# Designed miniproteins, single chains, continued (2): the designs that were tried, part 19

Each design is a single chain, and the fold is of that chain. pLDDT is the mean over its residues in the fold that is shown.

## One batch from the design tools (miniprotein)

Design m4640
Fold by ESMFold2-Fast:
Structure m4640 (fold): chain A 85 residues (1-85)
Amino acid sequence: MSIEERRLQRRRETQEVYVTRGPDGRWQIHRIVEWRFDEETGEWVETVTVVGKRMSEEEVLRWVSGFPDNYSLRFVDYVDEVRLP
């Protein structure tokens, strides 16, 4: 498989948009998980962008409609706290 074919396949398979709610459902934290190919190391690197914003259902749908076709929307009923090492 060529580098370009692998890059396109990873973009299709691993680009995800998460909408995470707290236990009370009042706050939403939006997280974008993207994979990129690092040409210097020849490895795939995961990048996570956190968007801490309360949105209505209509605003969420409008937000995700702006993403490319290779993004998948996922809802999670809990706030996932990433522990720093």
Scores: mean pLDDT 56

Design m4641
Fold by ESMFold2-Fast:
Parts: sequence; structure tokens; C-alpha cells
Structure m4641 (fold): chain A 60 residues (1-60)
Amino acid sequence: DEFLERAALLHGITGIGFVFSSEEEKEYWEPYILKVLNEVKEITEAQQKRAREMLAILKK
């Protein structure tokens, strides 16, 4: 669901922040962030930038 995917991403960036306590969390978030970036039609430039920042952190 496009709306739920965007809402979850916004909650991640505005609510809790980046708390990747395990490799399993990184594995969960990476495909999700990629899906939002590639498949969600209405994503703001700020949301795109933040999602790419999240991916960069996950790659480390």
C-alpha cells in the first residue's frame, strides 16, 4: 500500500530516527527503502533525499 509505505517512512525519519541494532533490521529496511524510492509515485525531494541517506547508512 503506497500510502502506508510513505507513512511508515515518514515515521522512521520524524519519530524514532535510525536505530539499527542488528543486521536483521538493516536487511528489513534496505528492501523497504528501495521499494519506496522506486515504486511510490508521490515522494517529495526531501523524502527521496532522506531515503537515500538511510540507504547510505545501511551500506556501512
Scores: mean pLDDT 57

Design m4642
Fold by ESMFold2-Fast:
Structure m4642 (fold): chain A 92 residues (1-92)
Amino acid sequence: MELARRALETLERDAEEARRLGREVAAEAAEEVRRAVEAAARGEISLEEALERITEAIARMAAAEFGLSEEEARALARPAAEAVVRAVELGL
């Protein structure tokens, strides 16, 4: 229970810090991940839908900041998104 709250607080702080550094895409990605996690935890969206939203957010950030192709960014983002969704599924 406390781990999920801490994860959401971390995402909010990461979004604020990214915005202060002028990293708009990273800030938007962190906010979108947080919204998807909250929606999935409330049962408002499926875990599959949350996985896609989180993957897209992380991939967009990776493509923008590291110059990766959209396909490469999505391939690298998927394992991270799966870990986040698994944490939500386990109630962490």
Scores: mean pLDDT 76

Design m4643
Fold by ESMFold2-Fast:
Structure m4643 (fold): chain A 61 residues (1-61)
Amino acid sequence: LSEEEREILLDIAKSLEKITDTAIENFINVAKKNNDKKLLEELKKIFLEKGVSEERINKIE
């Protein structure tokens, strides 16, 4: 992923009103498929800040 593509994905994640398991799975899979550790860490941070538990993230990952 380019830096611009990463920023777009992070902005979409930040804009989510509800964080569903499907949304978490889709975003994490994009990061994993692209082997993008920076995107994965930033996505986890956003989900935690939005009230998603660490346990829930780990279950989906």
Scores: mean pLDDT 81

Design m4644
Fold by ESMFold2-Fast:
Parts: C-alpha cells; structure tokens; sequence
Structure m4644 (fold): chain A 80 residues (1-80)
C-alpha cells in the first residue's frame, strides 16, 4: 500500500527514521511481509545496535508477542 511505497522511497534516500515510521504504519495496515523486508534492510544499513533491536521489537509486535517486544525495547533504550 501507500505506506510500503513511502517506506521504500525513504530507504532509497537513506532516511532510515522515516523508513521505520512508514514500515510501522504498513504493519498496522496488515502488510506484514513487506514491512518485514524493509525492516531487515533498515537493520542491515544501521550501525546503531538500538535500531536493530527496535526492528526486532517491531517484528515481535506484528507476531503478537508483546512480551518480547517490550523486552527488546528495554534493551534498545539500554543500548543508547
């Protein structure tokens, strides 16, 4: 959908923050597979360990694993 297209466009521009924002919106819209692929690309391009943990937390959220999501978010805060 539109959120997936905007996330891909932001990723091509190197705007990882905007790409993550639209990837999350795509997950909320139900485009889980596309959001996962973009999330993996964001994690791959980031040198910040907190960003990698946040991408994993977003995947846990889409899987309905809210406990794992919360734990990964705490680890991301500690990594900053």
Amino acid sequence: DESVKKAEQALKQGDLDTARQYTRQAQLNGDISSADKIGDQIASKSTDPAVKLLVEAEKAFEEGNYLEMGLLMIKAQDAK
Scores: mean pLDDT 74

Design m4645
Fold by ESMFold2-Fast:
Structure m4645 (fold): chain A 82 residues (1-82)
Amino acid sequence: SSAEIDAYQRELTKIVMEVVEEMAKNGYDPEKIQELLSSVPTIIKAAWKSIEEAKKLFIDKLKSLDLPQSLIDKVKKKLESI
């Protein structure tokens, strides 16, 4: 439903912003942070087609940025709650 997609987009945005904040606090490369932020609209838009596709795009983006596996696993667990 539209309401379900809107709720998912809000939760997904919250998780992405939490990851961005964690990257900034831990001194990650600003270019990696900017690349993640630039990907947010595409990831969120994918939720209109498929919630699972949006989750996949988000995780694939984190992997492409060579982020620690511990952070990726934490994000995967958060996405499972949605």
Scores: mean pLDDT 80

Design m4646
Fold by ESMFold2-Fast:
Structure m4646 (fold): chain A 95 residues (1-95)
Amino acid sequence: SHETLLKLIGTILRFIGLQFDARKQGKDDLAKAIDRLIKVLTRVLKSDLSDEQLEEAYRIASEAIDKVEQAIKNGDYDEGIKALDEAVEKLEEII
């Protein structure tokens, strides 16, 4: 639980970094999609979740950041936004 919470916080910090980069590059829609995910992950941290639910939230967030980083490298910003929005939907089902 505590270890998973720290990993989830680390993932949130990585998304914050990506959001700054997206805004610097004028990718406003991507930055807004990342902001939506950061918001739902913050709600996950504030929720009374089981260890299994926290591990699932971390898995979803980790998969999303990997997909977004790959999409950015390929210039596939729409695919990155889609991955972020799908992760938000999955996380909303946990809380």
Scores: mean pLDDT 88

Design m4647
Fold by ESMFold2-Fast:
Structure m4647 (fold): chain A 91 residues (1-91)
Amino acid sequence: MEEELLEKLEKERKEVAREVAEKLRKIGDGEEYVLKAKKYLEKGKETGDKKYYEKALEYLKKAKELVEELSKEYSEYVEEKIKEVEELLKK
């Protein structure tokens, strides 16, 4: 009985730790897409080539999909960056 209870608590602890680790990984992947978007945004500003802004927008949209369930603040930040790139594409 004691061993079964301890095993249940161990499983619950591991499950919570796994869920947190998975969420952190998704945030990290989202941050990687934002970094890629920033590099393409810099390339677009240097070259004036709108294709780099299109690439930046693609990566920002991918980042938003990953982070929208995890962090409202970070999702809002990515949405602001999407609008910034869309405005640059209109010019």
Scores: mean pLDDT 79

Design m4648
Fold by ESMFold2-Fast:
Structure m4648 (fold): chain A 75 residues (1-75)
Amino acid sequence: MKRRQQVKDDILQMIDVFLSLGFIDEDTAKEAKKAVEEGKLPKNPDARRAVDDAITLVAALRRESEEEIRKLIEK
């Protein structure tokens, strides 16, 4: 349970990094962050891509699988 919150926080930080680098706009970042906080998939394809990319990077940084990270945030 505590690990789940830490993983969610890491993903939210990666989305903020994407926004700061200009890879996504503010509306896309807002939708992506809301989806991660709620454990849902974004309907906007750009927001979904941002979430998927953040999961990939967080999984790599933690030396864990993308599937394990994804299950933690979807529950």
Scores: mean pLDDT 80

Design m4649
Fold by ESMFold2-Fast:
Structure m4649 (fold): chain A 79 residues (1-79)
Amino acid sequence: MKFNQELIDILESQGIELSEEEKEKILSIEDKKEALKLALYIEAKRLGLDYTEEDVYALESPAELAELGGEISYQRALL
């Protein structure tokens, strides 16, 4: 729960406006890895990046998730 709230806070601090439904969905996820995947997907979608839900949810390792997070951060810096 606290980790999921921190993901929401990070997204909003980056200027990403989350709907109440998106916030509730993130907070409802018990698995931190799955919560992180949803947060990364929402951020990528808001930035207009061409990532599908399937692309993000196919990531299985912490290293792959960190690589996607780095790519999203890089793309955000280019806006």
Scores: mean pLDDT 73

Design m4650
Fold by ESMFold2-Fast:
Structure m4650 (fold): chain A 67 residues (1-67)
Amino acid sequence: PSTVIITLRPDATEAEKEALKARLEALGLTILGEGPTSLVVEVPKGVDLFPLLSTDPVVRAVTPVEK
């Protein structure tokens, strides 16, 4: 498993955030933390996020958590 930070648009609505969280949970991701404009998620082995996140209009960036 790896940890990533998903950066959201600053104008993202609660409904858009909940829709994204539902999509991530449906893929088996665990939400570790939540900020005003960010989500910290744990990605299980073998899950590819890039196609999903590149099509979601609320996502601004995906950043791996560094050591």
Scores: mean pLDDT 74

Design m4651
Fold by ESMFold2-Fast:
Structure m4651 (fold): chain A 77 residues (1-77)
Amino acid sequence: SLILVSHEDVDRLVEVLRERGYRVLREDKETGRVWAEGPEDVEALLPDAVVVHLSESLSEETRREMLRHAEPRLPLP
């Protein structure tokens, strides 16, 4: 599956993803983002890492917007 992962330490995140069998497709150190492809079963990567699964259920516009922004944080109500 395709995933987007956000973390402050991109180099460490890339290392962990590769150790877990993911193929790193793109990294963006300025925004703290990594796009990776691999198994759907994703265990915790790093304590502060946020993982978003990119699925067909997301609209193309929503998917592109999520890929554009560095943090997949939703504002708390």
Scores: mean pLDDT 63

Design m4652
Fold by ESMFold2-Fast:
Structure m4652 (fold): chain A 66 residues (1-66)
Amino acid sequence: MDAINELNAYVISIEPQLSPAAAAEVKAILTETMRQAQHLSDEEVKALVEKAKAQIDAIYAANQAA
């Protein structure tokens, strides 16, 4: 639960710095992560959040390079 809330807060904090396309992609990753987390163990949720954060960080880095 806390890991999902931290991921959501992270997305909100970076959204103003993203293009509309990048923001939409990041929100799609967050939504999918939250959907999958509903049926997973705490260990699986932590792994899922780490994977999602890595994908979001890659999008953010690409947005910074543009």
Scores: mean pLDDT 80

Design m4653
Fold by ESMFold2-Fast:
Structure m4653 (fold): chain A 60 residues (1-60)
Amino acid sequence: AADAELEARRKHREESLKKFEEIGKKQNIPNLDEMIENLKAISDSLLAVERRLREAQAAR
C-alpha cells in the first residue's frame, strides 16, 4: 500500500517539475537545467526518507 502512495506522490512531483521547467524556459532562467536536476535529487531523497519513516512508524 505504501508503494502505491509513494508512486502517486512521485508522479505529482514530476508533473510539478515539468510545469516549473516550462515556466523557466519562458522566463529564460539561467542554470534552469541545474535547478531542475537539484529539485529531482531532493524529491528522490524525500521519497526515500518517507519510505523509511513509514517503516519506522509501523515499528512504534
Scores: mean pLDDT 74

Design m4654
Fold by ESMFold2-Fast:
Structure m4654 (fold): chain A 72 residues (1-72)
Amino acid sequence: MDALAEEMARKLVAEGGEAEVAALERELAEARREAPKLLASLSPEEAAEYERRFAEQVAFAERVIAHARRLL
């Protein structure tokens, strides 16, 4: 859970520091911006599955970013 996010955050900071954290933040923002376009082309059933998986991925990325920001 958060222990995995903390470990990922430490690795991210160790490999590229502030630049890698900023890159992940930008990637997350782009993914969030593109998601509605993908969802609009899916059936309601497909959209629900995509939203569930995407929400989990976004929540994890946000926790990694939060922990990485505390390490910087």
Scores: mean pLDDT 83

Design m4655
Fold by ESMFold2-Fast:
Structure m4655 (fold): chain A 79 residues (1-79)
Amino acid sequence: MVEELMEEIEKLVELSEELKEEVKKLIQKALDAAKKGDVSEADLYVVKLVELLMKDPNVSQEQAEKIAKLVVETLNKVI
C-alpha cells in the first residue's frame, strides 16, 4: 500500500530522497492512526504531509492537494 502510493506520488512530483522518506513516514503514521479508528490523528498527519510538501518550492498547491486526496482515498479503504 505505502509503496504503491509512493509510486503514484512520484508520477505527480519529483521528490528528493530525504523528502520521500519523510512523506513515507507521515503516510505510515496516518494509516496506523486510521487502522486504530483515530480519524483526528490520521487527519493531523495528512495536514502535516501537505505542509511538508508545500515547503518544497518545486511542489505546487495543486500537486500537494492531489497527493493529499490520494492519501485520504487510501485511508478510507482501511477504515
Scores: mean pLDDT 80

Design m4656
Fold by ESMFold2-Fast:
Structure m4656 (fold): chain A 100 residues (1-100)
Amino acid sequence: KKVEEFRKLFLKYTNGKFEPPEPLAEALVEEAERLGIPLEVVAQSVALLVAESNDLPLPDLSEEVRELYEEVLPKVREESKDLDGLEFLLKLLERIAEKL
């Protein structure tokens, strides 16, 4: 249900270049619902992280989401040097929720 909505948003912000695996999409949607983050914000933030990590063109994001991501990402990177990819993403969402 919401996983398909998230997947469509993620494909939109990655220009169809990245399809999140179903388990990853499910985990991100569950965390977004737990924290009360709009799926639009989650999709944009994760798409931006994927683009930056792979030297891809940055997605066309709202300025507000970009500013939020840029403020939060350095803090998550400092706190998460030893976390795996999923744990890093979940920590990113927690920090985003604190700023909303």
Scores: mean pLDDT 74

Design m4657
Fold by ESMFold2-Fast:
Structure m4657 (fold): chain A 81 residues (1-81)
Amino acid sequence: MRIRVTTEDGKVYTVTVRGDEIEVAEEGKGKLTARRVGDKLVLTITDPETGGHSTAVVDLRTGEVTTSGSPKIVAVEVAPA
């Protein structure tokens, strides 16, 4: 499963989930961390310029996504790996 997260400032972050393995691509100046909790993936993006952080929670079984924080997450795309 591949998850692409886009923030309102146009930055894109990619997370790849392969079974129990989580691979995070850190792009630009932002830091993305990923943590799996059961069937949910919690993604946190930290903007080093503002200190703001955004969170996305992805249900790995349904593909349902909830987002919060700043910079605002404007898109979360969930695709098969």
Scores: mean pLDDT 74

Design m4658
Fold by ESMFold2-Fast:
Structure m4658 (fold): chain A 81 residues (1-81)
Amino acid sequence: KEELIKKAREALKRAREALEEARRAREELARAEGAEVPRAIGRLLRAIGDAIAAALEAIRLAEKAGDEELAEEARKLLDEA
């Protein structure tokens, strides 16, 4: 159980980091011009994908551990992605 909680927290950390990257990528996209736009879109999509994957893993691990609070935090991050 404790190992599952640790892994769930690690996945939550990755999801939060990916969401921060997505936020920065959205800001970059808002300022992008011409040839920069496709690169900015690619960065945003990668960051969103990373956030979703990490949040889903955190939900799975938290649910398996029976940690409803941690699962709710992960679901909130998934909703933000």
Scores: mean pLDDT 83

Design m4659
Fold by ESMFold2-Fast:
Structure m4659 (fold): chain A 96 residues (1-96)
Amino acid sequence: SLTPEEARIREVFRKTAEEIYKIVKDENPELAEEALKRIQEVMDDPSLSFEERARRIAEIVAELASKLSPEQRDKVMDVVAKGLREAAAIRREAAA
């Protein structure tokens, strides 16, 4: 099971995935749906460690970004950067 910190970071990942879906759906709804399903499957897999989930999600995002237009890729990367900043803030709060 997740620690309270890990549960909060998981929620950040979920919201980030939803924002990515909304951006990608504007140009490629099929790609957006496939990426969201893959991320949700990773997040919902109880056999994976937190670190393994983060690694697999990063791989899915990298693959997705490679298939996008430069404009859409930039929007997705901005959303990813925001999510990483929120996750870092949660870790700082937990460590304080």
Scores: mean pLDDT 80

Design m4660
Fold by ESMFold2-Fast:
Structure m4660 (fold): chain A 75 residues (1-75)
Amino acid sequence: AAAELRATLAELVALDPAAASLEPLLDRGIQGDEAAFKALARRLGELYAASTDPRVRALLRRMGRLLLEVHLQNA
C-alpha cells in the first residue's frame, strides 16, 4: 500500500507538478504522523475540487483509497 501510494503520487506529479508539495506530507503520514495524514487528505480534496482532468481526478480518488488503507493498517 505505501509503495503503491508513492507510485500514484509520482504519476500525479507528472501530470500536475504542484502536487509535489504533497510528498513531505505523504512521507510523514506513512510514518504515523496523524496531523500529516489529515493535512494530506484535506489537500487531496482541494485538488480534486479544483481539477477537471479525468486522469488527475482518477489518481486523486486512488490516493484517497490507498491513504485510508495505510492509515487503518498502521492504527
Scores: mean pLDDT 78

Design m4661
Fold by ESMFold2-Fast:
Structure m4661 (fold): chain A 96 residues (1-96)
Amino acid sequence: SDVQELVKAGMLLMAALSEMWLILKTIEDVEEAKQQILQTLEQLKQDMEQYPLVSEPVISELNRAQEQVRRARSHAELRQILDDLGKRLTEILRKA
């Protein structure tokens, strides 16, 4: 059902966001944190392809986040990127 797909997609998105927040909390080196966040975002894009109800808008936001992460120079900028991403992903799930 559409509800079951949205619940599964939402749980996957929340798990990935939690992992990226943990990376920021534990990895002191900005470049290492960026690399791990980029890997998590790339894996999430692949995993989200199975959920057609939200895949296109979610993958679009993940692509935007990857570009922002590549340009980030500090933990503060990475935190802002993840906070903004979480809000945009929540809005996509709400509209689906």
Scores: mean pLDDT 89

Design m4662
Fold by ESMFold2-Fast:
Structure m4662 (fold): chain A 95 residues (1-95)
Amino acid sequence: MDQMLQELERLLEQLKRETDPAQMLDLYQRMMDLFMDLSQVATPEQQQRLISLMEEAIEIVRSRYDQFSSGQRGQFGLLDGQLSQLIQTLQQQQS
């Protein structure tokens, strides 16, 4: 669990430094996959950290959305919708 959280943090740091939209979406997808896997077994404290990391990731991708192709925007839209629903579900569980 802790090692997977560290991997998610590593991917976020890579995402912060990435300038290519295709690479950013690939990193974001990898973070999403890890977040989905980890969210099922995470403690409430770990879920808060996961949500924080993913909220940072989405803001980074959104800040560069205007540089994306129409296909990349479509892909991001699907991922953004999926992440938003998952974050909302986890936040409701902690309330």
Scores: mean pLDDT 78

Design m4663
Fold by ESMFold2-Fast:
Structure m4663 (fold): chain A 94 residues (1-94)
Amino acid sequence: MEQIEKFLKLAEEKEKKGDLLGAATYYEQAGDLLILSGKDLEKALEAYEKALRLYEEVLEEAKKNNDEKTAKVLEAQIALVREQIAAVRERLAA
């Protein structure tokens, strides 16, 4: 429990400082830990959706700056987060 709360707090602090990539990474890690706990799928979905939004914002900036290497890494991360969101939504609908 403390580790999840710590990652969510770190994500919020990173986001406030404009470190959107750092924030996205911590929200994703919080989502992963929430899935492992199996008890709060709605909170896991919220964390992954926040991570997805932030990764997409960083991807747009990378594309604008013609940073192909960063864009490819972010596209891979976005694909993984989208798969986690789909899996959580399926479990919540069941």
Scores: mean pLDDT 86

Design m4664
Fold by ESMFold2-Fast:
Structure m4664 (fold): chain A 103 residues (1-103)
Amino acid sequence: SELEERLREILDFLDESARRRSSLSEEEAQEIIDELTAMLDEADPARHPALIRRALSLLYLTVKEMLKKGWPVDLERVREILRRAAALFPDSESIRLMLEELS
């Protein structure tokens, strides 16, 4: 699917960056957040639950890296995404922990 291809492109980019031992730039991190947010808005939780969980994990990790580097992050937007995800996956401990850490 187009969503699975978009996720693969993000993962391939991150794998290549890790292989080169290069850190994400602020611009690259923001582009990843914007793309993951767009994908999460498009994804159907009934059809793409695994994709949504992977995209949320990548979003959370990217946000944490940005915060660690002191880069500006729209935390309220991220919290809204995670709150919606927690409502869709109420039994997900990982989503709950992500919300607690970003509170």
Scores: mean pLDDT 84

Design m4665
Fold by ESMFold2-Fast:
Structure m4665 (fold): chain A 77 residues (1-77)
Amino acid sequence: SELVDDALRTLLGRLASEDPETVLEAVENLLPFLVNSRNEELRQQALDALRRLAAEHPDPRVRAAAREVLERIERAE
């Protein structure tokens, strides 16, 4: 669905925010759009962004939320 992919693109943009609350909210809302998107390229961009946030983001809440989303995707395979 283009609506799902557009929502995922919007959330991906918010992951690049300098505001950790905006990033945290985007991470917490990402999963349903990621799992319902059929755009492989867009899903890969989201996974790469989540991996960077989990490893390197200064806010521990953002790192934890990103790891949780990655874990849920990994367990679904």
Scores: mean pLDDT 85

Design m4666
Fold by ESMFold2-Fast:
Structure m4666 (fold): chain A 99 residues (1-99)
Amino acid sequence: SELAERQALLAEGLELARADPSVSPEVIAEIERALENALSDPRAAVGHLARAQLLATLPKVKEWTEAVEEMKRLLERLVAGAPLEEARREARELWERRE
């Protein structure tokens, strides 16, 4: 159940990101692939998040680049076995602060 809870936490963050119309479909697709790989292939998941950051470096989505970097850090901590409750709190704080 813990692995499913980690995936659900990342999916919750992704849903908040999808609510932002300034985020490109390509960035969303890479984050979705990261989420799909989070449990079975964490290295591939980190790679997809890195690609999302690269795609988000376009001038009009600069704010999204910072959010993707924080999602990458959250995923790295979850892979390293960080406490689920702490990670969930950090994820919500991240998305609540987006402008």
Scores: mean pLDDT 63

Design m4667
Fold by ESMFold2-Fast:
Structure m4667 (fold): chain A 99 residues (1-99)
Amino acid sequence: MEEILKEIEKLLEETTDEEDRKLLEEAREKLEKGFKEALKFAIEQHAKRLITEHGWPEEEVEKLKKEALELLEEAEEKGVKTFEEFQKYMDEVYEKKKK
């Protein structure tokens, strides 16, 4: 958790866009209050950046966002409480899709 908070703080220092700064500050607050809320917010921010910075089609980004949110809900049902455990859960789901 400390490592993620430090990364958010670093991004906050490097970010000059006021909207992105507000999103990072809100993500930090949610991370302090709960892992699920922090990840949900991070997923929404990442989706916005894929559209605005990388030029991805909105339909494709909305599909990825929905998929990520569904994975987060499934991970919570399985008792995942940390970002590291969530990454491990995502890796397991990704391997199953290859079958």
Scores: mean pLDDT 67

Design m4668
Fold by ESMFold2-Fast:
Structure m4668 (fold): chain A 63 residues (1-63)
Amino acid sequence: SKEFKKKIAKTNIELAQRALELVPDNEKAKRYLKEAEKAIEQGDYDTAFKYANKAFVEAIKAL
């Protein structure tokens, strides 16, 4: 359902935000997270999920 996709995308954004707290100066992770947040505002939950994952991966690589 759309509601379920929204919840999953938001959870993924929260996970990416937590990872970014460990690497607050990672410009790529910040950019991807911003794109994920924009996608949520537009109701594009698939794109939000994709960019949140990219943000998380960039944050983890910087550790």
Scores: mean pLDDT 87

Design m4669
Fold by ESMFold2-Fast:
Structure m4669 (fold): chain A 68 residues (1-68)
Amino acid sequence: STVDEIFERLDDVDTYVSQGNLDLAESALKEAEDLFDSLDTSTLSTETYVAIRLAIIGAKEDIRLAKN
């Protein structure tokens, strides 16, 4: 599902950040964000929507901290 693909890309962010590969981490984050933007959010439970948003925020924060 698109939701599963979003979480797979967010897992890729964590992997790339751990490797110090910030360009690939940012690319994976963009792919996750693009997938989320393409998703009809009316088909999601509130719990799933919140989980995706928090995961994206967490990934952004991980990249930000790794850059500084």
Scores: mean pLDDT 86

Design m4670
Fold by ESMFold2-Fast:
Structure m4670 (fold): chain A 60 residues (1-60)
Amino acid sequence: MKIEEIKRLLEHALEQLDYESVEKLAKNIIDMAKKLFSPEEYEKIQKLADEYVEKARERE
């Protein structure tokens, strides 16, 4: 999975899901990324996930 695919998944989740669901998805993505990506890519994914969780929280 590419970082771009993760961003697309988070964007789709933000449009379709509530805050709790986006937060759960973000946690799952972070756990997966820790196993599959380099430390630098993992850090980028963590920042991306945090950004989308904040956006979801602001919408609620």
Scores: mean pLDDT 79

Design m4671
Fold by ESMFold2-Fast:
Structure m4671 (fold): chain A 75 residues (1-75)
Amino acid sequence: MPTIEELVSRLSKEDIEKVLEIGELPPPEQRQMAIERHKELVKKGDFDRVEDFSKVLSYLRADPEGTKEVLKKHL
């Protein structure tokens, strides 16, 4: 399994900022925003980017504070 740091290093600054934005929202809004972003990336056909983004969101759900620290370090 790639580490959270390896996954974040593959994300663009835009994707890192989007994950941080999602992480600051209340839980219902977090889910909605994550679904909409996933749909946008799938429509673009960039499945590697979709996979990395989805894995980072999974880390954000499991360890919100630790994941936010890694994301902020890469901005």
Scores: mean pLDDT 74

Design m4672
Fold by ESMFold2-Fast:
Parts: C-alpha cells; sequence; structure tokens
Structure m4672 (fold): chain A 65 residues (1-65)
C-alpha cells in the first residue's frame, strides 16, 4: 500500500509537482503513524485526500504554465 502511494508521489514530482518532499514526508509520517497506532481507515482517508490534492494541483499548474 505505502509503496503505491510513494510511487504516485514520485511520479507526480517527475511530471510537474516540484518540491513535493514536504508533502511526501507528511503523507508517509501520517500514513505510517495512523496505520500503526490508530486505524488504517484514517491513513487511507489521508492518502485519498492527498491524491486528490495532487491531481488538482497538476491541473492548475498546467493552466499557469
Amino acid sequence: MTRQLLDNIQQGRDLGVKNSKSIDDLLKKTYDAFKKAISPAKAQQMVETLRRGLSSMSDQIFLVL
């Protein structure tokens, strides 16, 4: 699961999301912490939110560039 998320973030970086290191770090920390400590459901929700954010960001960057 985490590998797919990290891969998606890295792919976004290559495509146009520069300096996504902060997002990657937050995603990884939050996902691992919630999955391990509280609930995988919360971790999955965070991941979905971040994926949507990245998709929206890509759309906006395309218009700016």
Scores: mean pLDDT 60

Design m4673
Fold by ESMFold2-Fast:
Structure m4673 (fold): chain A 61 residues (1-61)
Amino acid sequence: APKHPVSLVIEALQSAAVPQELIEELKQADPKSVVPWLNYALQYGNEETQTKARELLNALQ
C-alpha cells in the first residue's frame, strides 16, 4: 500500500542503511510534504537524526 510521506521520512531516518528504492519513493512523493520534515529533523532532531536527514536531502538533490 502507498505510504504516507511522513511515514517514508520516519522509515528512512530509522534505517541503518537507506535502500535506493526508498530514496526513489521519497523523490516521487510530494516535495512539499517530504522536504519540510527533513529540514525539521535537521533543526530539531538528535545528532544521528540530523546526519541521516542531511544525507537524505543530498540524495534527493
Scores: mean pLDDT 70

Design m4674
Fold by ESMFold2-Fast:
Structure m4674 (fold): chain A 61 residues (1-61)
Amino acid sequence: SAAVRRAQEFMSHFGYPVDGVYDARARDMIRALQAFLGLEVDGVVDDATMAALDAAMQPSR
């Protein structure tokens, strides 16, 4: 999934692999990402998670 790859790409700065596969490891990585971004930690790559990731990858005003 493109969304999973984007999340993995951001988390690669913290040593996570980028393989585009949504498995148990990727879900744990998404939980870590959600915690890092201050979001609800559910392990789901939803619109809120992706919007926060986009803001983190490209600093907004």
Scores: mean pLDDT 73

Design m4675
Fold by ESMFold2-Fast:
Structure m4675 (fold): chain A 74 residues (1-74)
Amino acid sequence: SEAEREQRTRDTIEQYRQIAEQLLADPSASPEQRREVLTYLLGSLQEIRETAPDSMLPEIDELIKELQALLERV
């Protein structure tokens, strides 16, 4: 159902936020490692965006912008 697809998309967004937060909080992570992981998350989100419900596009776009801003500061 659409509701199940929306929930799955929300769960994925939350997981990606947690990965990014953990990476940024890790003092042993190098700038190169941060760039690599953030780049992978961005690519994955762009692919998810292609098949995501329209109702979830604002949340996906928000996370993409957040990750892009983080990547520019690394």
Scores: mean pLDDT 87

